# Designs tried in a protein design run: designed miniproteins, single chains, continued (3). Part 92

Each design is a single chain, and the fold is of that chain. pLDDT is the mean over its residues in the fold that is shown.

## One batch from the design tools (miniprotein)

Design m11184
Fold by ESMFold2-Fast:
Structure m11184 (fold): chain A 131 residues (1-131)
Amino acid sequence: SYKPKVLELAALYALNFLASDVDVRASVNLQGKKLVELRKAVDDKIAELSKELSDDEVVEAVAIAAVAVGREGLVQKDFGLSELPEVPEDLKNFLVKVSSEALKDVGSGKLTPEEAVEKVVEEVKQFVKSS
């Protein structure tokens, strides 16, 4: 089983990968100040969680996120990974859902960037308790 903080980090990287996609951003009206503030909130939380994890656990979290959101080529190139982890379908579906909902909530103004990051982390904690 994955450490809870590895899955929290994976969800934040999934959010970061989707927020970096121009077509995804356009679909949720995420641009300008909101995009900059969301990227900062995500990066700050990634930095916080990464201090509590080994380098191997950080690479595992990034690989899980990339597999979940269809960005495998990025981690293969940047981390030299020849083999990607087999991510359970329930976890893939969860990571796509939680990251996509967070982007929509920030783009619509329903949540602030900071609230969206907190909600993602809390939803991961609930997912871990239910699995």
Scores: mean pLDDT 83

Design m11185
Fold by ESMFold2-Fast:
Structure m11185 (fold): chain A 77 residues (1-77)
Amino acid sequence: AAIQQLQQQIDSSSSLSDFVKHELKIALKEVERIQDPLEKQTALDELQAILQDPESALSKLVDFHVKDALRLIKEVL
């Protein structure tokens, strides 16, 4: 599964700090809660992009959490 593959990539990364790995695992749990398949795939793609650029990972994680919050608001409204 795509989520399991990303978790393995996070765990095996030598360029990511333990803090960033922890935050990425939290983000993966939020992705698992996404009901829409397209939004879920978009979120997975964003997390994978963070893995490819560890120098900007924290900034991209903030952006990811903002997008997740906006998605939840859209589902309520």
Scores: mean pLDDT 73

Design m11186
Fold by ESMFold2-Fast:
Structure m11186 (fold): chain A 94 residues (1-94)
Amino acid sequence: SIEELKEELEREYRRVRAEIRAALAAGDFATARDLATRFFEKVEEVIKSTDDEELIELALNLLDQLTVELGFGDAALAAEARARTKEIEELAKK
């Protein structure tokens, strides 16, 4: 169901967020970038596979939250995440 997909995305985001926070605290920006990249790819596939507006909105909101988390560690990672989020937002509108 759509509700199960929403719960799965939120659960995956919480795991990724915890791992990114740990990587940033350790100064491991390469790992933080890799984790973020894989999560963006998962969100892109979700958006491409659904027409449910609430699921799409949740997915995009999680990317905004991830961008904030990356920004606590590195401004360049946050800028890259913002650019990637805009690309995915355009896909969601089509």
Scores: mean pLDDT 88

Design m11187
Fold by ESMFold2-Fast:
Structure m11187 (fold): chain A 90 residues (1-90)
Amino acid sequence: KVKELLEKALKILEEFSGSGAVALHIDRFRKLLEEGGTVEEALELVQQAIDDLEVYRHLFSRFSPGRAAEYDKAIEELKQIEEELKKLLE
């Protein structure tokens, strides 16, 4: 169920909306939810969001372990969504 997985991903990303890169992903997720898209498009957006969060997680690990832990949790939750989207392509 692509819409449900995209809504879960959007909710996770909204907690990080103060980051410009994450705000861009939020806008892309909202657009895909409004227009309807393919499982492949959803998977690509989730993978791009994970990549950007991993960069921020690494940066914050040096300065704010608490923020890094919040990014770790979001990345883990997004990876679970990625796995569910991959199952829809099988």
Scores: mean pLDDT 81

Design m11188
Fold by ESMFold2-Fast:
Structure m11188 (fold): chain A 100 residues (1-100)
Amino acid sequence: SKLEQIQKFLEDARAAIEDMRRTLAELRADPRASDEQRARADALYAEAVADFEKLEKIAQELEQNPSLITDEVMKEISGLMIRIEANATMMRMLLWAIRS
């Protein structure tokens, strides 16, 4: 069902946020990281968390009223997932650059 697909998106997004949280902790602890790199990592994490909170709110509303599940809403959910994954990738690349 579309509700099961939305639940799967929430699980995947939560995993991505947790991976970003761990990467952020490693980046903050690395003495080779500049203040600018730390600020960038903080911004990437904050954006991903904001998108995740929006995804959770949409999912909660759709759970209460499944008739609101439209192609437009599914497109918005997919867009939030793409942004979370992009920010997670950028944070991993930032950590790689610090360690290279």
Scores: mean pLDDT 89

Design m11189
Fold by ESMFold2-Fast:
Structure m11189 (fold): chain A 89 residues (1-89)
Amino acid sequence: AKEEIDKLLEAAERLARGEPAEITVGPSDEDIDRLAKALKEAGVDGTELAEHFRQLAEQAPHPGARGLLRGIADTVERAEKRLKEEEAK
């Protein structure tokens, strides 16, 4: 869980620097559920993490990297929302 978040942060920071990075997080419901569990287990606030990725996107030199980082931010935000909805049930 923490490992997954740490790898995602490292990949995002590399993309923001214009370096190549592999990202395995997609926009599917399965990816969102997996990420929600990782956020909960790591004790990371998904809203803060999503804002961090949006800030990295603004720093990224390539349009493709900016789009990818914004997509990841949206997925993280959706994962946080899913986690809060699950806790409310």
Scores: mean pLDDT 77

Design m11190
Fold by ESMFold2-Fast:
Structure m11190 (fold): chain A 82 residues (1-82)
Amino acid sequence: MEELEKLGREIPVEAIEDYLKKSPKAFEILKRTIEKTKIKDVDYRDLFNHPEFRAAFVREVKEIDGEEGLKQLLELYEKYKQ
């Protein structure tokens, strides 16, 4: 669980955007992340400037898309971290 928080804090916004483009449940993941964090911004992109929001997002990816979703997000993190 703490490893998911670290991933959320370090993951680039570009990796998250690529994941959202590919995930059929992107809207559900975003909605639940907003509900759990209570963080609100005018644009969904601005939400990912908050490390706490990104960490919560990674947890919701695991919960909704499971281990396969988390694996894809980790692969995107490796791609965009350079």
Scores: mean pLDDT 75

Design m11191
Fold by ESMFold2-Fast:
Structure m11191 (fold): chain A 87 residues (1-87)
Amino acid sequence: MEELIEKGKEGAKSEDPEKAVEGGEAAVLGAQEALRRGDRERAAEGAKAAVEAAMRALKSEDKEIILRAIGIALAGIGLLFEAGLKA
């Protein structure tokens, strides 16, 4: 869980859009695991990391990376709402 969220934070700081997408996808999984365990604070942290990594990946010119980044951003926003944040 925490390792997956950390990968999302690293992805958000990466200059490589593929690493940003991979980090964002990992952060979504970490946030979902945190919600299953009732850890809403870690879920919000992971969801935020996923959105930040997705925003990084959206700077790519690769259409496949952009589509994956959009999916990650939508998932992250939904997870932030479920973690008790109203967007």
Scores: mean pLDDT 82

Design m11192
Fold by ESMFold2-Fast:
Structure m11192 (fold): chain A 67 residues (1-67)
Amino acid sequence: VEVKVGDVSEEGKKYIEEEVKKHKNKELFAKYAEELFKKDPEAKTFEKAKRVAAGAYSLTELEEENK
């Protein structure tokens, strides 16, 4: 699954893609990561990418628990 995360660093993009691959629901994780990057245009650094991955993980787990 490709994650369209805007102008994030190559290291940040690889980090997000690796975290998506580790999650059981890759599509939902990628969707939340894209939404978080869309709301934060400053997400150009690796540190920001790590925060986005953590947020996407939390949102994905919360939605999975509600099913």
Scores: mean pLDDT 68

Design m11193
Fold by ESMFold2-Fast:
Structure m11193 (fold): chain A 81 residues (1-81)
Amino acid sequence: HMTQQLSQQLAQQAQRHLQRARDAIAKDSGPAALGLAMMHVDEALGYADQLAALGDTETAARLRAEAEAVRADARAAYLAS
């Protein structure tokens, strides 16, 4: 009920950062792309922490799981290069 609009905005910002991380990996698999993807993953995790602090632990857990998947994909792409 309370903070639902703020929770929605934080989730959207986290999703934007995860998408930017995926775009970086799709464009290049080199160390610069890995670094950029990891930076965006860390930013998304920061928004997940804010969601957890607001009591939206379900959305925070989902975003953390997505962030870990993107991190794994980034590392796999780098190692395959």
Scores: mean pLDDT 84

Design m11194
Fold by ESMFold2-Fast:
Parts: structure tokens; sequence; C-alpha cells
Structure m11194 (fold): chain A 92 residues (1-92)
């Protein structure tokens, strides 16, 4: 995946979050996309972590997730963030 494709994906994810009534998560996803476009992977990672924490908390409330399901989702989000930041560093 190219850096441009990754930035575009995050901007689309932000639009989806905004449409779902999660403007704070959307703002962090947009900030992550802007940071990646500027080559600031560390700032992007921080914003992605904040966005996914907000998305997980929303899912926990709406879906009544168990503690085990929350921990599994948190692990998967951490792996996803690590994969995205590794791909961004490789593309720079």
Amino acid sequence: MTLEQLVERLRRDAEIAEAEGLPEAAAHLRAAADALAAGDVDAAEAHLTAAYDLLLEHARREENLSEEEVEEARRKYAEQIAALTAAARAAL
C-alpha cells in the first residue's frame, strides 16, 4: 500500500466516524492522515491510538462487549496501528 493510499483510507474512515456520530474519533483520524502526509509517523500513531480508543469505547457501550471481547478488540486495534505505522515508515 502506498502512503497516498493509506492517507486516503484514513480520511474515508474519518468521514465514516463523523457520519456515525463520532466527531472526536473523526478528528483524530483526520489528524493522523495529515501527520502521515507530512511524514510524521509518531504523531500519526498517537492520533490513531486515540481514535481507536474512542471507537472501542463506542463499540463497548453499543454492543455490550464483555471484558474478554474488549481486550481482544484492543489487541487487534494495536496490531492494526502497528501494521499501518510500519507500512507508512516503509513508504517514506
Scores: mean pLDDT 82

Design m11195
Fold by ESMFold2-Fast:
Structure m11195 (fold): chain A 85 residues (1-85)
Amino acid sequence: MDEAGVLIAQGRLDEAIELYKKLLESPDPKVVAAAMLEIARIYMIQGKLEKAEEILKETIEKFKDNPEVVEEAKELLKTVEALKK
């Protein structure tokens, strides 16, 4: 994740999203969940709040049996809803 973190720090947000999208193909559900949450955070940084909302809702549904992922996604979703006002 350091590579994507460097891209984010440089403002290369679309390239960071492409790196995380590649991680969505991982057979490890922990990697997929982390990638979905990071894509949502990048969309929030870009002000693409509708896209952030969509992926957060998808993350909650896909990982509904994982309370840690659901809790984090719900906290981010509340932030998105507050920013949309």
Scores: mean pLDDT 82

Design m11196
Fold by ESMFold2-Fast:
Structure m11196 (fold): chain A 95 residues (1-95)
Amino acid sequence: METISLKVESISKEGDKTFFDVVDLKTGKKGTLTLDKKSIFNEVVESDEGLSGTISSDTASKIKPGDVLTLELEEETEDSKVYTDNPMLDLQRFI
C-alpha cells in the first residue's frame, strides 16, 4: 500500500483560514494544506504543482510544527494522486 509522510513545517492563519505548510519526507515535495472544519479525515492531493489538501478539525487541534502526518494512497487520477486516512473512501467508489 502506497503512503505519504508529510512533515508540518509551519502553521499560518489568513483571515478565517488556517494553512499548514508541509513537506514530503521521501521526495522533498512541498505544499499547503487547509483546515476544513466540516471534514472528519485528512486528505492530500499530489499534482504537478506539488501538494494540496485539507486537514480535519481534530487533527488541526493536535498538530504542531515538526509533527509528521502519514496518509495512504486511496485514488489516482490522470493528473493527481489522492492520499487519505479515511478507511471508508473505497466503499464510496462502489455506492
Scores: mean pLDDT 76

Design m11197
Fold by ESMFold2-Fast:
Structure m11197 (fold): chain A 59 residues (1-59)
Amino acid sequence: SEEELEKTIEEALEKGLKAFFGVDSVEEARAKHPRIFPIVEKYIREEAIKRFENREKLP
């Protein structure tokens, strides 16, 4: 469960950050947008956790 949550967060961060910043890597997003990167990362991480928890409650 914890390993599955970690994997879900990692996948959400990679996909979400790439899509949000229009870049090919998370490292590129961090380098080009150092001020806004941590805000977006926090948002994606929190949303991934909420979606994971909601998924566990679904049949």
Scores: mean pLDDT 78

Design m11198
Fold by ESMFold2-Fast:
Structure m11198 (fold): chain A 100 residues (1-100)
Amino acid sequence: SQYIKKKEKFKDYEIEFWQNVDLDTISVLAKGKDGRLFLGVYDRRSKKLFILDVLTGEQFEIDVETGKVTAESKEAEELYKKHKELVEHIVEELKRLSNS
């Protein structure tokens, strides 16, 4: 059971936030104008956001409270750096949505 909590445009991205009531998670779908797709899952208990780039298969995790990024590969670290502005926007929006 999930419902859409917010839709927005951020630069070249259309972003959807989906609340999952049963798992206490927020799913994030960010679609780029170039067809790039990021899938995120935010766990309210651990305060961690997991992000997957569907195009590359690279993934990284962000601690939403501290902003600490964990990437298991150089490619995942470079992916985060390239898309840092998008990721920071998603983190700020998740903080707002988690308090509503």
Scores: mean pLDDT 84

Design m11199
Fold by ESMFold2-Fast:
Structure m11199 (fold): chain A 97 residues (1-97)
Amino acid sequence: ARALALAGEVLIGLGGIMTGVGKITGDGFLAGLGGLIAGLGGLLAGLGGDAAGGAAGFLIGLEGLAIAVAAGDAVGVALGALGALLGAVGAALGAAA
C-alpha cells in the first residue's frame, strides 16, 4: 500500500507541474492533462490509504479544468474534469481505509 501511495504522490507532483506550466503559458490542454495526471495520482494515493493525496489530485484536477475553461480548450476541460473525478474517488477511498 505505501509504495502505491508514494507512486500516486509522484504523479500528483508531475501533474501539478504540468498544470502550472499550462497556467503560465495559457495552454489549456497542458493544464487539463496535468490535472488528469494529478487526479490519477490522487486515485493511486487513495488506493494506498492516503486521503490527503486523493484530495490533492482532486484540487489540481479542478485547477486544470478551470485553466482549460479560461483558455477555451474543450479537450483540456474534459481531461481536467476526469482528473478531478479520479482525485475525488481517491480521497473517498483513502478516507474509507
Scores: mean pLDDT 84

Design m11200
Fold by ESMFold2-Fast:
Structure m11200 (fold): chain A 62 residues (1-62)
Amino acid sequence: SREADLRRVRLFARHIVREEPSASLGELVRKVREALGLPLPTSVVRRAVREALRELGLRPGD
């Protein structure tokens, strides 16, 4: 489902950020899309990544 896909995006974004805390929002979106290959628009992935970062109290690089 779309909810399951978004949960995968958020979990993977959190994983990448822990390993690469200096990564920008754009870099995180790119890596998530490349790794998961989900049929989601870039804007939807970006929003999910941004929400995951907000929940962790983190800011992406520039």
Scores: mean pLDDT 77

Design m11201
Fold by ESMFold2-Fast:
Structure m11201 (fold): chain A 85 residues (1-85)
Amino acid sequence: TETGTATVDNETGVITVTFDDGRVATITVDSETGEMTATFPDGRTGTVTFDNEKSELTAVDPATGTVLTVKLDFVTGTGTATLTR
C-alpha cells in the first residue's frame, strides 16, 4: 500500500495525488455528465465513486484490481490518498 497527499486545482477542479514515492495520479470531472475519472500512475483509467458520509473518493482499475482511495477536505482543497495493489 502506497500513501500520498491530494490537492484540488481551484481553476480546473482536477484532483492531483502525489504519492510518497513520487508517482502521480489525477481525478477529473466531466462537466456535462458529472462522471469522475481517475488516471492511475501507470496511465490506466478507472471510474470514481464518491462516498459523501466518509468524504472519500474510490477508483478501481478493472484490469489490475488496483484501488485508489482519496479523502478530501473540500474547505482546504487538500487530502490524503492510498494506492492498494
Scores: mean pLDDT 75

Design m11202
Fold by ESMFold2-Fast:
Structure m11202 (fold): chain A 99 residues (1-99)
Amino acid sequence: TKNELIALGEEHRAKGEAARDAGDLEAARKHYLKAAQYYKAAEDYLSAGESLINVGEALEELGKFEEAADEYMQAAEYFRLAGDEEKAAEAEARAEALK
């Protein structure tokens, strides 16, 4: 169900946060990406976009700036689907700053 997908998204977001706190940026990136996929499947576009911001931040710390910019642009699309134009503009600005 939608609630089961949201719960899986929350679980993976928490695992991503724990991995980041431990300094495992690659594990953090993978868990945040899974969180975004579950939230997207649940049509929770706000949480999906926020999770992709976390993916982009982990990618920046890994020095993967082009991949981070792509994730920020995808987050902007999800924020627009959620009706959050301010978060969408912020995500687009973060992507542009990496060019």
Scores: mean pLDDT 92

Design m11203
Fold by ESMFold2-Fast:
Structure m11203 (fold): chain A 73 residues (1-73)
Amino acid sequence: SEAAREAAERAAREAREQRLAEVQRLLDAIRDPSTLPEVREELTAELAPHEEDPEGLTDRLIEWLREQLARGK
């Protein structure tokens, strides 16, 4: 039905926006001066190809970044 399609499209849009916001928070955390410099530099290099296309980030890559960032605390 049209209503179901519209609902699915809205859900997909919201999910995409939430994902982009999460990626932005990770980028901000990586650039935080309180993060160990060596960890920050490593994560920044890994994310550089994806800064212009955050949609290209996979769940696996995002999870890996979270793990590395936690290690750098």
Scores: mean pLDDT 67

Design m11204
Fold by ESMFold2-Fast:
Structure m11204 (fold): chain A 76 residues (1-76)
Amino acid sequence: SAASQLTQALLALQKEIAALSKTDPKKAEEAQKYLQQGGDAYAAGDYSSAIAYISKLKEVFPAEADAAIAALEAIA
């Protein structure tokens, strides 16, 4: 389901951010903030804000962010 795909994409983003924290902790902290804001918006049913926050992650994790956005658009 699209919800399962979103869960997998968000978990992949969390793993990538954890890996990034070892080489660039400032970028990892910023990415974690956007991922948290996107997750909070999704939990609130605000899919447009969730997509907007996850889109900020495309600069660092384009493939993983695109997967999450595609899943969010399929749910909305």
Scores: mean pLDDT 87

Design m11205
Fold by ESMFold2-Fast:
Structure m11205 (fold): chain A 81 residues (1-81)
Amino acid sequence: VEEDIERVAEAMREAGFSDEAVESAVRTLREAAKHIDPEEFRRLVEEALERIRRASRAEQWRLFQALLVRLMDLADRGRAA
């Protein structure tokens, strides 16, 4: 989980996100990870990073946002279940 979060942080820095945006995303990911199965969290992160590496800069930013939204949604569902 922590390793997966660090991979997202590194990829965001490479895509040109500010340190503040990266720190905010890391906090969001740590909170979401408490309510998501660790294997599912890792799989979703790996799938997203694979797509991001092949994407244009504009698509990369959209895909990072989509990953965060998806993980937050799954965390909310995990809390409600």
Scores: mean pLDDT 79

Design m11206
Fold by ESMFold2-Fast:
Structure m11206 (fold): chain A 98 residues (1-98)
Amino acid sequence: SMEDLVFAAVFLEKTTPEKNQEALERLTKEAEELGIEVIAASTEANFLVIGARTREQLREAVERLKKTAKELGVEVRGVHEVSRHTALDLADNASPVA
């Protein structure tokens, strides 16, 4: 349930659609491997919304995702801890992640 999660929105720099799609796909997979819920990903707006059971888990995931993004040559421009309502609002403007 998304009601009990702590959320962050991770914003990536705009590069090419192809490179940003590849980056979002790899970051989504890594988040899932870390046991993090992926709420939404948007290639058009270049962001990922993730949820974790604890703030500590969320922060660890964010640091791992920042490292992976950097290795892919895509800069993380911002990370914001967000309310559940904000996470859902962002998801409404993004393609659902299965």
Scores: mean pLDDT 81

Design m11207
Fold by ESMFold2-Fast:
Structure m11207 (fold): chain A 68 residues (1-68)
Amino acid sequence: AAEALEKVAERAEKEGLTPIADLLRQASDAYRAGNKGEAARYTMAAVLLAVSEGRVDLAREIVRAFNA
Protein backbone atom coordinates (compact mmCIF):
# COMPACT_ATOMS: atom_id res chain seq x y z
CA ALA A 1 0.00 0.00 0.00
CA ALA A 2 2.54 2.67 1.06
CA GLU A 3 4.96 2.01 -1.85
CA ALA A 4 2.06 1.75 -4.33
CA LEU A 5 0.61 5.09 -3.14
CA GLU A 6 4.05 6.74 -3.52
CA LYS A 7 4.31 5.51 -7.14
CA VAL A 8 0.88 6.96 -7.97
CA ALA A 9 2.01 10.23 -6.32
CA GLU A 10 5.03 10.35 -8.69
CA ARG A 11 2.71 9.88 -11.66
CA ALA A 12 0.31 12.59 -10.46
CA GLU A 13 3.25 15.01 -9.98
CA LYS A 14 4.56 14.34 -13.52
CA GLU A 15 1.09 15.21 -14.87
CA GLY A 16 1.02 18.52 -12.95
CA LEU A 17 -1.49 17.30 -10.35
CA THR A 18 0.60 18.44 -7.38
CA PRO A 19 -2.27 18.63 -4.80
CA ILE A 20 -3.15 14.96 -5.52
CA ALA A 21 0.54 13.96 -5.33
CA ASP A 22 0.90 15.73 -1.95
CA LEU A 23 -2.19 13.97 -0.52
CA LEU A 24 -0.89 10.57 -1.70
CA ARG A 25 2.54 11.19 -0.13
CA GLN A 26 0.83 12.09 3.16
CA ALA A 27 -1.23 8.88 2.87
CA SER A 28 1.96 6.84 2.24
CA ASP A 29 3.71 8.46 5.24
CA ALA A 30 0.68 7.80 7.48
CA TYR A 31 0.63 4.14 6.37
CA ARG A 32 4.35 3.73 7.20
CA ALA A 33 3.74 5.32 10.62
CA GLY A 34 0.92 2.80 11.30
CA ASN A 35 -1.81 5.47 11.15
CA LYS A 36 -4.11 3.52 8.81
CA GLY A 37 -7.17 5.69 9.54
CA GLU A 38 -5.26 8.85 8.63
CA ALA A 39 -3.88 7.11 5.52
CA ALA A 40 -7.46 6.23 4.47
CA ARG A 41 -8.58 9.87 4.93
CA TYR A 42 -5.73 11.25 2.77
CA THR A 43 -6.35 8.53 0.16
CA MET A 44 -10.09 9.34 0.02
CA ALA A 45 -9.32 13.06 -0.36
CA ALA A 46 -6.96 12.23 -3.27
CA VAL A 47 -9.65 10.04 -4.93
CA LEU A 48 -12.29 12.79 -4.63
CA LEU A 49 -9.88 15.41 -6.01
CA ALA A 50 -8.93 13.13 -8.95
CA VAL A 51 -12.63 12.61 -9.80
CA SER A 52 -13.24 16.40 -9.57
CA GLU A 53 -10.37 16.91 -12.08
CA GLY A 54 -12.04 14.43 -14.49
CA ARG A 55 -9.27 11.88 -13.84
CA VAL A 56 -11.35 8.73 -13.19
CA ASP A 57 -8.37 6.65 -14.43
CA LEU A 58 -6.15 8.14 -11.70
CA ALA A 59 -8.90 7.70 -9.06
CA ARG A 60 -9.10 3.96 -9.93
CA GLU A 61 -5.29 3.66 -9.73
CA ILE A 62 -5.33 5.32 -6.27
CA VAL A 63 -8.00 2.86 -5.00
CA ARG A 64 -5.98 -0.12 -6.33
CA ALA A 65 -2.78 1.21 -4.71
CA PHE A 66 -4.51 1.62 -1.32
CA ASN A 67 -5.71 -2.02 -1.47
CA ALA A 68 -2.29 -3.38 -2.57
Scores: mean pLDDT 84

Design m11208
Fold by ESMFold2-Fast:
Formats: structure tokens, sequence, C-alpha cells
Structure m11208 (fold): chain A 95 residues (1-95)
């Protein structure tokens, strides 16, 4: 639905903003966006799905920290966002 797509875009935006802040070494801003993401996920999704999403985000950020090129960072971000979108969409369909 259009409401589901809007929620998915909000999640994607928070993840992208956190990843961007992390790439700049702005850990304070990255933590802020991760906190905002956790809040919106917790309000809309079941706890098990939120835990799975946290694991995906944590793994993505560790891979982003390990990436040495802009191309590698973009691939990690794209892959992570696809996994997040799929899981969020599946969870919303179950409601």
Amino acid sequence: SSDDELFIEMVRTMVRNAADALSRGDYGTARMFVGMLDDILSEQLDPDTVEQLRQIVDEMFERLKAATTEEERQQVLDEGLRQIEELVREALERQ
C-alpha cells in the first residue's frame, strides 16, 4: 500500500542518513539516526522483526566500516537496504 511504501521510505532515509554520518566519522549524528530508526521501527513492527532489523543494520555498519572504497561502501549500503526493505515489507503484510 502507499502507507507501507511511505514507511519503507522513512526507514531507508534514516538508514542512509546514519550510514552517511558514519562515513564522515560523525558518530553522534549516526547514533541519533539509529535511535530515531529504532523508535519508528518499534512503534510499527513486532519485537522479533525489530530485533532482526537491528542485526541487519549492525552487520551493514560493520561492513561499511571495513569497506576501503566508495564502490564497496555503495554495494554494502545497497545490499543492506534491500534486505531491510524486504523484511519491513513482509512484516507490514503480516499486520
Scores: mean pLDDT 86

Design m11209
Fold by ESMFold2-Fast:
Structure m11209 (fold): chain A 61 residues (1-61)
Amino acid sequence: MEELLEKKTEELAEKLKNAKSDQEAQDYMSEAARELLEQGVPPERVAETVSKAMKKAEKEE
């Protein structure tokens, strides 16, 4: 469960780093959020995962 969230965070961060526009970045974030919600992840955890991915993409780490 936590391992899945960590992998999704890392995957999303890589997609955000490669996004050519803010719109593509938003699409990636929305897609990841919907997938996690469908898997039964609570909305609070989903929001946290997306936020962590954004921070990782911004710092290039």
Scores: mean pLDDT 77

Design m11210
Fold by ESMFold2-Fast:
Structure m11210 (fold): chain A 94 residues (1-94)
Amino acid sequence: DELKELLKKVLEKHGVEVKDEEIEDILKRNGEALLRAFEVYEKSGGDLEAVEEYLRELAREEGLVDDRPEEEVEAAIRKQAEMVLELYKEMKEV
């Protein structure tokens, strides 16, 4: 529930209006991966590279790197890691 509220808050700050059902769908598909990324960040002592490596392994397991340029994959991983840190920071403030 807290993660749902924080995700909605972050999206609203960026001018994105979403319904609760849409947030629930996002969290069902990505919520566990996001929580694991938070744990990796905490356990590594705040190492963004550890989060990026976790997301990279997750992408390999899902077959999302097949036939894609490494540059595009790395750019997507970096952007996702930045979003994870933004959400983590918001979580610590509330």
Scores: mean pLDDT 71

Design m11211
Fold by ESMFold2-Fast:
Structure m11211 (fold): chain A 67 residues (1-67)
Amino acid sequence: SEEGERFLKDLKEIEEYVKKHNLSEGVLVPYYLFASIELSRFGRTDLAKEYLQKFLELGKKYGLFEE
């Protein structure tokens, strides 16, 4: 529970850093995958599904899945 809350806070800070410095959103792809896994482990199924969807959408957008 506490680990999940800290992870979400850190993820938000990383998202804000990416936006502030005009970095590629593609750097967030691994963080969204880790968020999905961590939230699932802590039983936060709805949030885990939400971050998994963000991972899949960004991964596809930035060509990280071979098609």
Scores: mean pLDDT 78

Design m11212
Fold by ESMFold2-Fast:
Structure m11212 (fold): chain A 80 residues (1-80)
Amino acid sequence: SMLDRMQSYLDALKEALEMGDEAGAVASVRLMTKLALEDPSEEALETLREAQELAKQYGMEETARLAEEGIRKLEEKMAE
């Protein structure tokens, strides 16, 4: 499912964050955002929020900023 694919990218994000791989973390967040916007749901929104919190916890500010942008875009789309 779309949510299973988002969970796979969240797992990839966790690995990238643990390794200090900002480029990998950014790529994971971009893919999660793309999937969430293709199939908007509260579960997709919660997964992006978890991604933002994890990025902040690891001090990866660009990754956290991109997750925040993804959350905003998804919230706007869900409000339509």
Scores: mean pLDDT 87

Design m11213
Fold by ESMFold2-Fast:
Structure m11213 (fold): chain A 87 residues (1-87)
Amino acid sequence: SPADNIEGARELLLTLADRVAAGERSAVPLLREAVDGLREWLEKQGLLTPELEELIARILEAADAEDAATVRRLVGELSRLALELAR
């Protein structure tokens, strides 16, 4: 279901954020790729709102800054909003 796909993306993004927090620099491009994949999926489902696009942009900025705490917070916000839209 769309909700299962959103929750799966959330778990992946949080796992990658934890790897960034642990100092694993190779996790940054993987996190960016996972965020881009989620954005593309949301667009195909017709769920990509301006608010979700803004959250995605902020997650990518935080990932580039290696700010894992901000990535985790924004991923939580993104997944909650996306789940509400998928209902």
Scores: mean pLDDT 86

Design m11214
Fold by ESMFold2-Fast:
Structure m11214 (fold): chain A 67 residues (1-67)
Amino acid sequence: STAARAGGDLARAVGGDAPISAEGAAAMAHVAQQMGMDPEAGARAARELLERGTLTGTEAADVIDRA
């Protein structure tokens, strides 16, 4: 979806290959929800990101894009 793509693009833009916090990555999934992503899909993406812990912006983007 356009909202998922926007959330993923934000994660890539701010994180790239640098480590970001799981909480930061989950916040990007919430931005995608605000832009029209299905609330349950966004909530699942946020939970997956929090469960993974520290990851790169690219890894966070992949989770959001799959939702």
Scores: mean pLDDT 71

Design m11215
Fold by ESMFold2-Fast:
Structure m11215 (fold): chain A 80 residues (1-80)
Amino acid sequence: SSLFERYVKQTEELIRELEELIEQLRPYLSDDEVEELRRLVKIFRDQLEYAKKNKDLGTVVRVRGLVRDWVEALRYLLKS
């Protein structure tokens, strides 16, 4: 339970970070690229909600890993 709740919270925080990075990168991306990234975020949110309803720790861990990889990639692309 506590481990599940912790991983859910971390995944939700990573999804928020991903959304913020997409907005920060918007001036460097096409509108189509931004829209595709926003669709990806919606897929992650949907999968997380499914996992929360089913208490599926494995799915939470998998989604968290995928979101972390995207956050890392977009941070690398972000130029100040």
Scores: mean pLDDT 88

Design m11216
Fold by ESMFold2-Fast:
Structure m11216 (fold): chain A 88 residues (1-88)
Amino acid sequence: SSKQDELRKSIMLLRMVAMLTEMDVYIRTVTDPEARARLEELRREMERLQKEMMDLIKSDKPLSEIEEVYRRMEEIDREARRIVAEAK
């Protein structure tokens, strides 16, 4: 991979860790049981996508395929933030 591709992969991995960490905080702090259950479901989906992204990186798949999985993770992150905002 090019230096630019390696940097992009590193940034996506760092942001993935940040999204997972934020989701753990949301699950621990939300008081509404329904919101918590929905967040726990999204966390399981995020863990599945994390595994998929790591498998693509290990297999040296094109950056575009890794970015597609990352975009899906961003969608889940946005949904988690909406749930937290609405539960307050």
Scores: mean pLDDT 87

Design m11217
Fold by ESMFold2-Fast:
Structure m11217 (fold): chain A 75 residues (1-75)
Amino acid sequence: KKEEEERRKKLYEQIAQDVIDAFKLIIDAVNKLTLKHRPDIDPEELQKEIERMNKSLEEAAKRVKETLYEDLEKV
């Protein structure tokens, strides 16, 4: 019934969000390590790279949500 579908949808959304959040934390950690070990890197170039990676993660999260919605709607 609808209640089971909604619970499953929320579970999948939660898992997808948790995975994306974990990857964002990894990107932040890598950035901090890079700044510590490569002070010769231009901070603006590093910031652009971080923004590019975060945008890619947001696009991936959107695709996952769209796929989950399509799969649930086809039931």
Scores: mean pLDDT 71

